# Designed miniproteins, single chains, continued (2): the designs that were tried, part 5

Each design is a single chain, and the fold is of that chain. pLDDT is the mean over its residues in the fold that is shown.

## One batch from the design tools (miniprotein)

Design m4144
Fold by ESMFold2-Fast:
Structure m4144 (fold): chain A 68 residues (1-68)
Amino acid sequence: MSPAEIIDDLYAQVAPSLSPEQQEQVKKIVEEIKKLLETEDMSSPEAQKKLGKLFSEYNDILDQQAAA
């Protein structure tokens, strides 16, 4: 699968357990990850740091869902 397909699968797996507001937040993060994968060289340390930050934000939303 392409990196974009992998991230779509991750979103699809979690979306049913999220509120509509959280789904929109996660979708925004997913779109930013896809754009990063399409536009940036992933061998770049800067691109890897940006990707790591987006995954951290994604995990924070999942943690908020688990705490709710």
Scores: mean pLDDT 74

Design m4145
Fold by ESMFold2-Fast:
Structure m4145 (fold): chain A 83 residues (1-83)
Amino acid sequence: SGAEVAAALAGLGAQGHLGPEQLADALTAAGLSPEAARTAAELAERVRAGERLSAEEIARRLTAAGASERTARLVGRAIAEAG
């Protein structure tokens, strides 16, 4: 599903394999809105930089940016687990 592809991409971004711009573009291609994709890329960068964000906090911010509940939950978990 698009949500599972988005989660895998977000995990790669949080691990440093994709820069924020490349991650946002890839997430948009996976079906996220541009706002949700930018928010996910920003949160992945913050976690990669050493900020401790919970999967729940990341999911809340993604939902606020327009991601579906399912996508926000999967992406949030992937980013948090990568940090």
Scores: mean pLDDT 89

Design m4146
Fold by ESMFold2-Fast:
Structure m4146 (fold): chain A 63 residues (1-63)
Amino acid sequence: SSEKERKIASYYSAASISEAGKTAAELVAERNPKMKETAEKDKEISEEVKKYAEEKMRKIEEE
């Protein structure tokens, strides 16, 4: 049970960090139009990481 809790907490942290990363990338793009392309890529990567972490958490909860 504690091991399952640690795994869920780890993936939850990864999802939260990814969400914060998306917000930071949006702010950077708004302030620096030159970095828009880089910020778009960073947002895509963060979204993929978030989805992966959420799916892993769901599977752990189901078991």
Scores: mean pLDDT 72

Design m4147
Fold by ESMFold2-Fast:
Structure m4147 (fold): chain A 84 residues (1-84)
Amino acid sequence: AADAPVSVPKGVVFTTAYKEGNETVYSFYEPTGFVKEGDIVFASAPKKVTLQNRGKAAEALTISGNKVHVTFNAHDIVTVRVVE
């Protein structure tokens, strides 16, 4: 089996990945009903990561090596746009 292109906190589900121009869009879902705080870990250090919020302005995330810290709210979807 191919390894997943990103790693996420336990209980968080990787749902989709697709290319949009120069960005890769990743979406994750929290199905357990509990807030999860942790890192999205990429196979290599990205150049830019933006959190795409529904109904709010997009937020630039701080990159630490090959990871970004994200809060996954209960039953919520997290979408990030990545420049590799």
Scores: mean pLDDT 76

Design m4148
Fold by ESMFold2-Fast:
Structure m4148 (fold): chain A 105 residues (1-105)
Amino acid sequence: KEEILKVIEEAIELARSMKDLTAVGYAIELERIYQELKNTNDKEKIIELVERAIAVLRDLKAHVEGARPFLVEWGVATPEEIDAFLARVDSLIERLEKILEELKK
C-alpha cells in the first residue's frame, strides 16, 4: 500500500510539472485516487484504484503526445522535456502494472 501511495504521489508531481491545464486536471484525478487509496484497506478496492490510476496515466500520456506540437509552439515545454516526461509516465505505468500483478495473486 505504501509503495502504491508513493507511485501515485510521484505521478501527481509529474502531472503538475507540465504547465498545461489538462495535465493539471489529471493531477486532480490522481489526488482523488490517492485520498481514496489512503482511506481503504479493501484489497478489491485497492486493485480498482490502481487500475484507475493506470488509466489516468495512459490518458495523460495520450494527451501530452497529442498536444506536443502546441506545447512546443507555446513554449510550455521543449521536445526533450516532453520526451523525458513521457518516459517518466511510462515508468510509473510499468511500476503500477507490476504492483497490480502482485495484488491479483
Scores: mean pLDDT 83

Design m4149
Fold by ESMFold2-Fast:
Structure m4149 (fold): chain A 60 residues (1-60)
Amino acid sequence: SLLEEARRLAAEMAPSSSGVVPLRADPATGAALPMSDEELARLVEGLRTHLALERERAAA
């Protein structure tokens, strides 16, 4: 599912500082709040782009 994909990508980005990606998170638990499929699709695309940029930066 898109939610699992988003979670996997977020985990792969790994919190280096300040923990998790600053998205819709439950302030009490830090867990991601449910999102619509369209919002999840955009989130997955954004995370994928960030991962690509991080790899470019590390490889350079």
Scores: mean pLDDT 60

Design m4150
Fold by ESMFold2-Fast:
Structure m4150 (fold): chain A 82 residues (1-82)
Amino acid sequence: LTVDELLSLADEYLSLKEDVLNDGNNNIDYYNNLANMALSNGDLKTAQSYLAKATEYLSETNKKISDLTSKANKYLSLANSL
């Protein structure tokens, strides 16, 4: 692999990281809004379910971002070593 190919791979993972962050934030906001609507209707059980979903998406998004960052850094490190 050339330096340019390694940098291209790193950029791809950084691009995927931005997509994951945007999708994660959209899902978190979506479920938080559903939880607020359930609370306004007095449905505490449904609200708790949606808040749990928002928390799950936050955890999942953070794990994916960590993995993609690690992969990007691997290719950046390889490019710098050539």
Scores: mean pLDDT 88

Design m4151
Fold by ESMFold2-Fast:
Structure m4151 (fold): chain A 84 residues (1-84)
Amino acid sequence: SEAEEELRKRLARLQGLEAARKFGVEATLAQLDRLLAETDDEERRRLLEEQRAGVLDAPNVSDEEFEKMVEEARELAERIEAEL
């Protein structure tokens, strides 16, 4: 479903944000660029690109905004489960 695709993209972006917050933007970008170069799966490439976007945005995301994004992803996941 479109909601499941949206959740996957949000989780990928959050993974990028979390990694950048923990390891730093430059180190995380270097790791993702290596994974992107090795990836021949289109779907995995798209998710890695979403993670990369999250990493690039990390300097502009506050702790409060990050926590809100995590909560919004959780709410979306719960809604998807409830509709099954």
Scores: mean pLDDT 84

Design m4152
Fold by ESMFold2-Fast:
Structure m4152 (fold): chain A 96 residues (1-96)
Amino acid sequence: SKAKKLLTLSVAIGLLAAAAWIEGNPEEAVEALREAARHAFEAADALEAGNIEEAKEHLEKAAEALREAARLSTDPIIREAALAFAEELERIREEL
């Protein structure tokens, strides 16, 4: 289900935040990744409850936070991963 996929993505983004912290990225980049993971989780929860519009709003906020994390990150691998997750969340939002 899309809700399970979003839950998996929220965990993956949370792990990316941990990796960004370990690699010494700016605190603001790490916080943006954590915010993105939280919004992806809230989107999954909203979708499972049948709240499609709430899920879309959380997906938009998650993608925005991922783009901010990419902008603030000093590690090109973290930057590329954050942008890839943003694109995936946008695709899911379009399918809702």
Scores: mean pLDDT 90

Design m4153
Fold by ESMFold2-Fast:
Structure m4153 (fold): chain A 60 residues (1-60)
Amino acid sequence: YKEEIDKAIEAAKDEELRAFLEMVRGLYNAIAKQTGNKEEAYKEALEWVKKIAERFGQKL
C-alpha cells in the first residue's frame, strides 16, 4: 500500500494535487505511528489517494 501511495505522488503532475496527496500520506503516517497498525493505515490512505486523484482527473 505505501509503495502505491508513493508512486501516485511521484506520478502527480499537478503541483497542488501532489501537495494534497503528500498531506494525506503525512496524516496516515501519524495514524500508523499512533496505532501501530501500518498496513491498515496505509490501506485507508491509498483509498483516499485514489479518490482525490480521480476527483482532480475528472475536473478536466
Scores: mean pLDDT 75

Design m4154
Fold by ESMFold2-Fast:
Structure m4154 (fold): chain A 89 residues (1-89)
Amino acid sequence: MDEEIRRVVEEERPGILEAARKHGAEEAARETLDALEEAAIRTGASPEQVRRALGVIRESVRDGASPTGLRRMADAIRRDPEGTLRGLS
């Protein structure tokens, strides 16, 4: 399970970070992806839930989300992993 979650996140990570770099938000996006991966592993989230959450993060990055906005998302994931993952589904 943990390895599958890591693989799903790693598959999307390069594309999301590349898109975020174009907006100067690469570091913030990295923090958000790390928070998602950690939360998903700790809560036992399904790969499907992780893919949906990655979709929301990717969409936010493509919409030009600020570094502050992405860091707030990372903080929300860390503070309420289960609730945030459900909300992103």
Scores: mean pLDDT 83

Design m4155
Fold by ESMFold2-Fast:
Parts: sequence; structure tokens; C-alpha cells
Structure m4155 (fold): chain A 105 residues (1-105)
Amino acid sequence: SINSLLSKRNYDGAEKELNKIIEKGNAAEKTEAHLYLSYIYFLKGDAKKAIESLDTAEKLADEVPDEDVKSLYATALGLSLFYTNLGRKDLAEKAKKLAEKLKKK
């Protein structure tokens, strides 16, 4: 799983699996994959790609059906809190906007 690869700090392996999800997945899976890519790119020191991944996730979120938003909301909110804790205002703001967009009951 992606979480297993991340727990082992296998960022290249996680990125490879996420790119497969982006190629073949549905809107919810692609949105989640770009949220994870934002996190991975940030950990690899590429803040520009981390921002671009959040922008892509926000666009894809328009296609996410209501039943799939709950887990994505939690992931986007967690990522926003992570970036806030690290003082990364631009990344935190984009992740928070995506979380707010996904907040549907």
C-alpha cells in the first residue's frame, strides 16, 4: 500500500504507485493520489511540485462523487494541518481550500 511505502520512507516507490493510480484510477483515486504526491514532493524538497499537485487535486475534486468525499476531506485536512505546523502558508492554504471544497454531507 502507499501508506506502507511511506512508512518505510520509500518515496520513489510510493510515487511510482501513485502515478499508476493517476493513469488508471477514478476521480476520487486520482484526487487522493495527487494529495499524496504533494506530501512526497514536499518531503523530497520540491515545494513547487507539491503546490502543483494540490492545484491538480483541487481541479479533480470537481469530478468526485459525494460518497467519496469523506476520506478525501480527512486527507486534505490532515495535509493542511501538516503544512501549517511546518509554517508553509501557501501549501497549507491550498490544502485547506481543497478540504473546504470537499466538505459535503
Scores: mean pLDDT 85

Design m4156
Fold by ESMFold2-Fast:
Structure m4156 (fold): chain A 111 residues (1-111)
Amino acid sequence: MLLSKEEKLALFEKFAAEFAALAAAGRLDAEQVAAALADWEAVVDPVGRVKYPIAISIRDRRIVSEDNTIDKATGKPLTAEESLAKFRAGASPDADIYGLDDALERMREVV
């Protein structure tokens, strides 16, 4: 499903609140949180593909991003539905980086 304007705003508000809580607890760098939130409007392109799922490395206390507009195995652009599914799955190939769903779960554990 494509992200509606309302779904995009709901995701932004949810992550903004969770990142702000972690920054207030001293678990994240507040400057990195502010930078990531400032770029949030760019995370969804005009056709509803998610460019950057915002994830947290709890170990490094930093925000990281992944590109969900391209299938890295084939080099071809993803559809909006495939991009959103990948974003929601939160799959990260890096053991020190958590996908979006894992980052949300970890934020709930520390907040």
Scores: mean pLDDT 52

Design m4157
Fold by ESMFold2-Fast:
Structure m4157 (fold): chain A 94 residues (1-94)
Amino acid sequence: MKREAEEKAREYAKKIKEAVLEGDEKAQEVALEAAKWLIELAKRDKEAARAAVEVFEQLGEELMEEAIKSGDKKLGKAAAALFQLADLGRDEIA
């Protein structure tokens, strides 16, 4: 369902932000889990996958703006990971 996909995307975005604070290895593990989920979702429900992509893009933009204002490079890394997930999801939907 679209709403469940949006909620799950927000959950992954939060986990990625937290994981980046813990270290690169943990951030990469969480990003890979999110990517696998998104690829599977795109195969089953393109509308739900599109909703997830929009959430990753929006939260990525918010984190990037926060990173620029604060100078926090870890927030920039989290934003980059979310943008990469959005790009992956768009490619899988296409």
Scores: mean pLDDT 85

Design m4158
Fold by ESMFold2-Fast:
Structure m4158 (fold): chain A 75 residues (1-75)
Amino acid sequence: DALKAGEALDEADVEPLLALTHSADPAVAYDAMLALMKMAPRFPQVLPALEALTSSADSLVATFARFIIRQLREA
């Protein structure tokens, strides 16, 4: 569907963003995780996927994912 002004992400973007969180480029992974964080209140299935990233082999990605999860759970 067409993207409108003020609409950044839809459910159809979840799968591509989840793939990007496994990127070898940490900057791409971080941007994807931030986008998923914004979507988590609308799409409950996003939270478990972000929690899986806390077990990432990349310690920086895992730390950032843990930080995001903490923010979402304390909201």
Scores: mean pLDDT 72

Design m4159
Fold by ESMFold2-Fast:
Structure m4159 (fold): chain A 94 residues (1-94)
Amino acid sequence: MEEKAKEEALNFLEGKSVIEDYSEETIQALRDYFAEIGEKLGKELPKREAILKAIGLVLRMIGSSIDFGGNENDEKLLLAALKGLMEGIEKGVA
């Protein structure tokens, strides 16, 4: 179940969204997954570098969504990823 949510997160990150109707559980799992990524970045890098790397990751995801036309659910996943990354970075640098 968690593995499926992570697979959906990876498909979204690669611009290969195959699911048109994402569950709340999937959105929450994506937020948690990106929070783990943000925490690792904040732990390994100075805060400024962690933030810049997170911004670059989000920009790449947006570019992939544009190339595939995107949909309203992709916007929800983008927001969840961004929120998770920022929360994770703050936790990692603390």
Scores: mean pLDDT 67

Design m4160
Fold by ESMFold2-Fast:
Structure m4160 (fold): chain A 80 residues (1-80)
Amino acid sequence: DEIKKKIEKALDIIIDAALDLYRQGKEIAASELYGLAAEATRALNLGDYDKAKEFVKKAADLLKEEGLTDKAEKIYELLK
């Protein structure tokens, strides 16, 4: 499933970014990203791709706010 694989790739980017933010001392932003990734994973496992994409988009929006614009743009591209 192409949609599922794109969401899984976006989740990998989100988790890697959350770890980087945590290492930088941005624990609140990292925690919010982990929470959004968990919600997206739950929706994906239930076959609710629209809901999974919503949580992934929220994570990308948060990455953009944190200045990780390149990672956010890659996620937005995967959601097309």
Scores: mean pLDDT 88

Design m4161
Fold by ESMFold2-Fast:
Structure m4161 (fold): chain A 104 residues (1-104)
Amino acid sequence: SLMDEMDKIVDEIVSLLKSLGKEQEAQSIESLYSKAKELFKEAEKTGDVKKLTKALFLFLSMSGDVFVLIRSDKRITEEQKKKLLELMKQFNKTAVQLADKIES
């Protein structure tokens, strides 16, 4: 399912951040994803577009947090930066596909 793909992508982001010693950032991403995931589940059950919009905003916030980290920490390698950006691109694409499925 699309949700299973999102879970896998988030697990890869969190694992990579923890490997970089970014435990607080990893916890922040896990917290934002947990909130967004519950809002998506509620939107799927109820058709609540406001909850769907809130979930999408939280997903965009996760992308922003990763982007800020990539720009601010000069010790993260170019290969690690590319991997994080690619994972966030895949996450955002999957989140949009899930939203489209709920609104269909």
Scores: mean pLDDT 81

Design m4162
Fold by ESMFold2-Fast:
Structure m4162 (fold): chain A 87 residues (1-87)
Amino acid sequence: DEFDEEMRKRHAELRKKLEEGAPSEEVRRLTIEFHTEAFEERLPDLSEEELAEARAELEASLPLEDDPVAREAIRRLLAAIDERLAA
């Protein structure tokens, strides 16, 4: 799967940026963006049951997350899941 190879490559690039002394704030933002995009790309392939489980996990995680960027990413994913479940 080309997508899985791309994800591994992007993960390696994020690790390299951290090791090269990139600001932790920047690395955190890029990591959140990477995981958000990876999940969004898999949304069309998820079953209704898998979407409902993912929704429940994200909803439970939202009140435990203090990072505004991470909270926005979770809300964005919840909206995408809700849109697909409504279709």
Scores: mean pLDDT 73

Design m4163
Fold by ESMFold2-Fast:
Structure m4163 (fold): chain A 73 residues (1-73)
Amino acid sequence: VEELREEIRRVGEEIARLAEKVDPAEALEIDRRVFEKYAPALLEALAAGDEEAALRVYLAALRELKRELERLV
């Protein structure tokens, strides 16, 4: 679980740097789209109390967000 938290922190930092290079409105639209895709699985994991599953879903969402932002720079 600690490895997942560290990966989330690292990817989050990369996303923050990419977001500075992208139009804010475009970045928000991508964030909304990615959240809509992953929200059901994340909410299910949280409802089940499965922290590891929740972190894995969140990391997957962040990785997709990063990939989408990279396409814009």
Scores: mean pLDDT 81

Design m4164
Fold by ESMFold2-Fast:
Structure m4164 (fold): chain A 77 residues (1-77)
Amino acid sequence: MKKVLVLEADRPLTIDDLLALAALSKEYDGAIVPELIGPRVLRVTFDPSVISAEELRERMEAALGLRLTVVSEEDAA
């Protein structure tokens, strides 16, 4: 079952940030699918059997070089 993680960045996201997230998605063979839903807000659909919500947040923080706060975590429809 897929999950959705909503994350808020400590700054507005740039095109370079989006390219880094696309590279991360490719590294995980599409098991993570990040989507920009606001200037500072990401919605990430992910497979919890591949990566946990906490590990995903940490990997994304490392890829972007910024702090990400968990806004919500829910089951994907």
Scores: mean pLDDT 83

Design m4165
Fold by ESMFold2-Fast:
Structure m4165 (fold): chain A 70 residues (1-70)
Amino acid sequence: SEFLKVLHQSLLEAEKRLREAGASQEEIDEAVRKIYNKGLELYKQGKSVEEIKAEMDKLIDEEIARLKAR
């Protein structure tokens, strides 16, 4: 499944970027769960894999920005 591949890659990227930004394991787990749930929601809505990836990438950027604002 192309969706599962993109989902998996986006979650790995989120974990890596959040860890590099100094997130705790608990913060990483919470952010990853949020991104995962959004990916599933968009898939259920019939969004394209490209649209799902773009929204997940946006959420990763938002979580990183939140961390840096602490």
Scores: mean pLDDT 87

Design m4166
Fold by ESMFold2-Fast:
Structure m4166 (fold): chain A 69 residues (1-69)
Amino acid sequence: QTETKTVNVYNITDGKNHEVTIKYNAASASDQNALAVLLKNNAQVKAVDKNKLEVNTDRGPNTIDIVSA
């Protein structure tokens, strides 16, 4: 099942904090690893595509979808 969560992130590409709504699958280990980082206040992220964030996790870089603004 796909779920959404609003989080505050720090985008290293533009050096700014953003409020983003992420779209994740709770059954995906990759999405769970990304979500664990994103639940930290002002987690560092890189915008990879218009609707995707790259998140550095302890298991390596993961991408997670965002709801288009």
Scores: mean pLDDT 76

Design m4167
Fold by ESMFold2-Fast:
Order: C-alpha cells, then sequence, then structure tokens
Structure m4167 (fold): chain A 85 residues (1-85)
C-alpha cells in the first residue's frame, strides 16, 4: 500500500505541473499496482486535448485516493482537478 500512495502522490504532482507525459507514466504505474490493465492510460493518451487528459487523470487519482481512504491525497487530487480549465 505504501508504494501505491507514493505513485499516486507523484501522479498528482505531475498533473499539478501540467506534465501530461509524466502524468501518463505515473498513471500506468498506479494502474499496474492496482492490478488493472493499462487500457485507461492508453485511452487517455489518445485524447488530443491535454487539459482533458489531465482532468481524466486527476479524476482517476481522486477516485483511487478515496478508495484508499487517504483524505489528504484526495484533497490534493480534488484541488488540482479544480484548477484544470
Amino acid sequence: MEKIREELRELIEAVRAKDVEKALEELREVLELLGLGTEIAEKISKIEDEKEQLKRIAYFALKVAKHLGDEELAAEAEEVLKKIE
């Protein structure tokens, strides 16, 4: 569980930095740790609008943080999601 929280934090920071390539890399890592396929990351990578990519990644991070019961990570994910326009 520690590794998934670490990667989720890195994912949120990549979204905050608006680094789409890094956010997709961290998303794939989180998906792997959750035992999920990379299909979500592949679908997001095909979206041409970088803001929409970041929104979807941020929303996924928020859902994962809530699933883990990590209120601090959930609040951080919600903050970065709200700042994407």
Scores: mean pLDDT 84

Design m4168
Fold by ESMFold2-Fast:
Structure m4168 (fold): chain A 77 residues (1-77)
Amino acid sequence: MKAKEEKLFEELLKYFKVSEEDAKELKEIFNDIEKLQKLLLESSKDTNNPVVKAIIALLKMLVEGVSLEDILESIKS
């Protein structure tokens, strides 16, 4: 992930009130497809976790072809 994308990702996670420790873990997971797949399987079991909700929202927007920058702007508006 490029430095600009990392900063936007951190801002997005901060908006969702994700802790710095969880944000660091999520950044590692997004850079590793196998870890991301494992997290998605586990996250489907707990829909009340704010980290899980943030991941699902991000994945929906990314699948629609929305950039992290556009996601952050839409959320802040």
Scores: mean pLDDT 61

Design m4169
Fold by ESMFold2-Fast:
Structure m4169 (fold): chain A 62 residues (1-62)
Amino acid sequence: LDAAREAVRAGDLEAAERALLAAMMRHPQLTELLAEASRAGKAGDVEAALAALDRARQQMEA
């Protein structure tokens, strides 16, 4: 998830989408949160995208 987070912060939407797809394939249980991050990133809402990625990371740690 760090790669997706860095790409979102940098405004690199192409890198963010590639990192999110890779994360979804590795962690299918996070698909809803990762899809939320993708939608927020495409809308230019960096804060919402990062919040969704933080929630996905918390689910992996729980």
Scores: mean pLDDT 77

Design m4170
Fold by ESMFold2-Fast:
Structure m4170 (fold): chain A 65 residues (1-65)
Amino acid sequence: NEELEKLKEELQKMAEKAIQKYKLSVDQAQEISLEILKLLEEYEKGKDPKEVLEEAKKIIESYTP
């Protein structure tokens, strides 16, 4: 599914940028990855991709200084 792969890429890029920019710990990076995986599963169950992106931003922001 091209749309799923596009969403996955955007979420991973967003997380990677935050991890690198703010030098987040391995534990924090792992938590973000697990939350993103959970959001991708919700998308496959019919959740709106806009809501998935918005929730991902909120999660990532909670880990950034």
Scores: mean pLDDT 79

Design m4171
Fold by ESMFold2-Fast:
Structure m4171 (fold): chain A 118 residues (1-118)
Amino acid sequence: MEEERERRKEEFKRFLDEAIAKLDSYGQEAVARAREAVRAMRENPEEGRKLLDQTVADLKAKIQELRDEMVRRARELGLSDEEIEEGVKAINKAGMDTLQRIADAVREERARLAAEEA
């Protein structure tokens, strides 16, 4: 009984770690797309802004998808509401960190391009 519960918790932790790793991988791609969007703003500011907004929207959708999958998996494993809430917090924190990385990348790319326009 206790060993079975511990095994389910370990299985859920592996699933959560995998979900966070997938979000990090997607975040790396989103950061690259955000930098491309900033570069695109040089030729067309409206199109570049649209690409950046879409990148942020896609990331938010991915965070929601992973959160929903995590909640579903946790319920299938018979985890408590408290354990599910901790998983939700972990995914939300990883998502917030990824959004911050996009904001930082946009700021850095803008500064880099401005310096080259001397």
Scores: mean pLDDT 84

Design m4172
Fold by ESMFold2-Fast:
Structure m4172 (fold): chain A 110 residues (1-110)
Amino acid sequence: SEELIEELKKRLQQLIQQLRENAEKLAADKSLSPKMQIGILEAMTLMSLTVLALYYESLKTETGKELAKKVRELADRIARIVEEGLKENVSPLEIAQRMIEEIQKAIEEI
């Protein structure tokens, strides 16, 4: 249904805003190593996506199954972005930006 699609887009837009705010706050905390900052951002993002996927699966509808699948595929892409960023030794803010761009692409494809 259009309502479920628009709801998912809105929740993903909220996740983008949370990622921006949390990345900035973590970058300001000198007690946190770059790896700790990245780990926190990944854990928060993957938890949010997991909860969304479980919600859409719980609806027991074909639209819910398709949206849950898209959310789980997005979570897999986010995990890969973090793994690659850690190997490249890029900043936590750059990894956050890559995650935001991937979520934005997912919104456009829904």
Scores: mean pLDDT 91

Design m4173
Fold by ESMFold2-Fast:
Order: C-alpha cells, then sequence, then structure tokens
Structure m4173 (fold): chain A 79 residues (1-79)
C-alpha cells in the first residue's frame, strides 16, 4: 500500500517536471500511471490517498503546479 502511494508520488513529480518543460504528452503518461496506482489504492480501502492522488492529477492537468506540489507534500505527510 505505502509502496503504491510512493510510486504515485514519484509519477506525479515526473508529471510536474514534464509539464514545466512543456511536454504535455509525457505529463499525461505520468499522470495516467499515477491514476492506475490510485485505482489500486481505492480497491484496497485507501480511499483518502486515492482521492488526493486524483486531486494532484487534476491540478497538473489544469496547469496549477503550485497546488499539485502542495498535494504531493500532503501525500508525503500521510506516508
Amino acid sequence: VKSLAESAIEQLERAIEAKEAGNDFEADVWTALALIQAAVLELSGETELAEKIRAAVMAIDQGNLEEARKLIEELHKEL
């Protein structure tokens, strides 16, 4: 469970880097991988972690990278 959340955090951080570089395609790939981790976490009963990962993905998709970083910090706090 923690390993899945840690993988999602790494994927979200890579998505932010890609978005900052203007590589929307690469950012979309990393966010898609993070969403797979969120789905597995939700099925395992970790609904709050899954919702926070999805919120971070939404922030990245909207170009709100400050909010995305804040959500990632909150995810680190929960691990």
Scores: mean pLDDT 84

Design m4174
Fold by ESMFold2-Fast:
Structure m4174 (fold): chain A 72 residues (1-72)
Amino acid sequence: DIIEEIAKKAGVSKEKVRELLKEAEEAKKRKEEIEKKLPEVPPSLDKTVKLAMEAIENPGEGLLKMVEEAEK
């Protein structure tokens, strides 16, 4: 269970990880849709997708960055 592993490594609840992953998937899909219609992806969306991908690929460190951004 990747969600449980991420939650354990980041020291957050499974519900928080699920919420962040849902936001990450939504941001990724939105970026793909925008890329098809626009020559350039907005910097704010690109940053969100980058954090999301890092959280998926690097559970401990990437997810911690997303948690810090969300808590701000």
Scores: mean pLDDT 67

Design m4175
Fold by ESMFold2-Fast:
Formats: sequence, C-alpha cells, structure tokens
Structure m4175 (fold): chain A 92 residues (1-92)
Amino acid sequence: SAAERAAREARADAAVAAFEAALAANPELTWEQLIADLREQLLRLREAAREAGDEALLAETEAYLERLEADPRAGLREILRDLHLRYLEELA
C-alpha cells in the first residue's frame, strides 16, 4: 500500500540521518573516504554487470556513478537510502 511504502521510505530516511550523525561523531572517518570507497565498489559492479550481460544492473550502476560524480555527498546519501529501502523490502 501507499502507507506501507511511505513508512519504509521514512525508515530509510531515518537510517540515513542516523548514519550522518554517527559519521559526524567520528572525526577519523570522512565523507571523502566513504565516497571514494563507494565509487570503487560501483566501478567493480559495473564491470561485473558488463561481463554478465545484465543491462538493467549496468544502467543502474552507471546512473549511480553519474549521480556520485555530479554531487558526491548527495549521491552517497541517495545510494545509502536506496540500499536501505531494498533491505527493508527483502525483510517484508
């Protein structure tokens, strides 16, 4: 239902906010380091998608890479939110 979807989205938003708060409390861990790590993971995933012929995963991964390049912090937030939403959907 729309209400169930809204509840999952609110939960994902709360998880991202909690992540940002935890990151702000840890001066040894930077946004720049996390963005660099995510970029490396996405580049590996893109190569795997190409080798597997998974056109949908390839398109999604390339969209994430483009988003991360345009605004790295907003891109990281959006990717974390999407991954958490997928996690919540798998639990349902």
Scores: mean pLDDT 81

Design m4176
Fold by ESMFold2-Fast:
Order: structure tokens, then sequence, then C-alpha cells
Structure m4176 (fold): chain A 71 residues (1-71)
């Protein structure tokens, strides 16, 4: 779907941001990917990536929240 294609593009942008050490930008992009995705597996993957980005930021409360949403 167009939505899932956009979510994949947002995921790719988030991965590039995280690789550059831009964890706030990565979290924003992964959140947008999760909100955009219609496929449950893709949404879960985006939420897992978002959880990891919050761990990188040291925000363990938000990391736990998004990990639980991915399940």
Amino acid sequence: SDADQRALQLMAQGIRARDAGNYEEAAKLYRQAAETARDPGLRAGALEALSEAYEDLGNFEEARRYRELAE
C-alpha cells in the first residue's frame, strides 16, 4: 500500500539518522513510520526501532512504552 511504502521510506530515513547519531530525529521518523504503517508487522518493527532510539537517548520509560506497544 502507499501508506506502507511511505512507512518504509520513513524507516530508512530513521535508520540513517540513527547511524549519524541523531537519535531525536530517528525517534521522530520511527514514530511517523509507526503512525503511517497499516501492516501490523511493519508497525511493530517501527515501534521496536522507536524503543531502541529512546534507549539510545537514555529515556528508558518511553523505550519500555514503545516496546510494549510493539508486542
Scores: mean pLDDT 90

Design m4177
Fold by ESMFold2-Fast:
Structure m4177 (fold): chain A 72 residues (1-72)
Amino acid sequence: KLEERIKEYLKTVLKMSDEQAQKAVDILKEEMKKNNISEEILELQLELLESEGDEEKFKEIQKKLNELLKKE
């Protein structure tokens, strides 16, 4: 699930505490409630996390994210 994946990444890769990771997820949910962030952006963020170590895949996903953010 989206929240679990983000939380796991923050704890494992960024070495954040469970509390810090949860707070970051809460902030993300707040932005979703405001309808400022599309679900597309969140899904691409998860794919970006999963593509860690695959530089070409990372660049492709990052390009898509940049285009979505610019469109806003």
Scores: mean pLDDT 65

Design m4178
Fold by ESMFold2-Fast:
Structure m4178 (fold): chain A 65 residues (1-65)
Amino acid sequence: DLEEELLKAGVSEKKALYATYAEMVRKGIVSEEGVVNALVNFYGISKAEAREMIREGERVLEEVK
């Protein structure tokens, strides 16, 4: 579980969540558009903001590795 590993590494819950979404897209478990739509519906943000959350998650993955 990537989220659990990131939390154990001292990454904040918010950053761990973004990194988990980015990894799911990278692995092809979910589509980027699917994650964007879920973030838009759950947080009430724009699609552009949801894509930025995924990009932030990608940056967190680079920092931890």
Scores: mean pLDDT 74

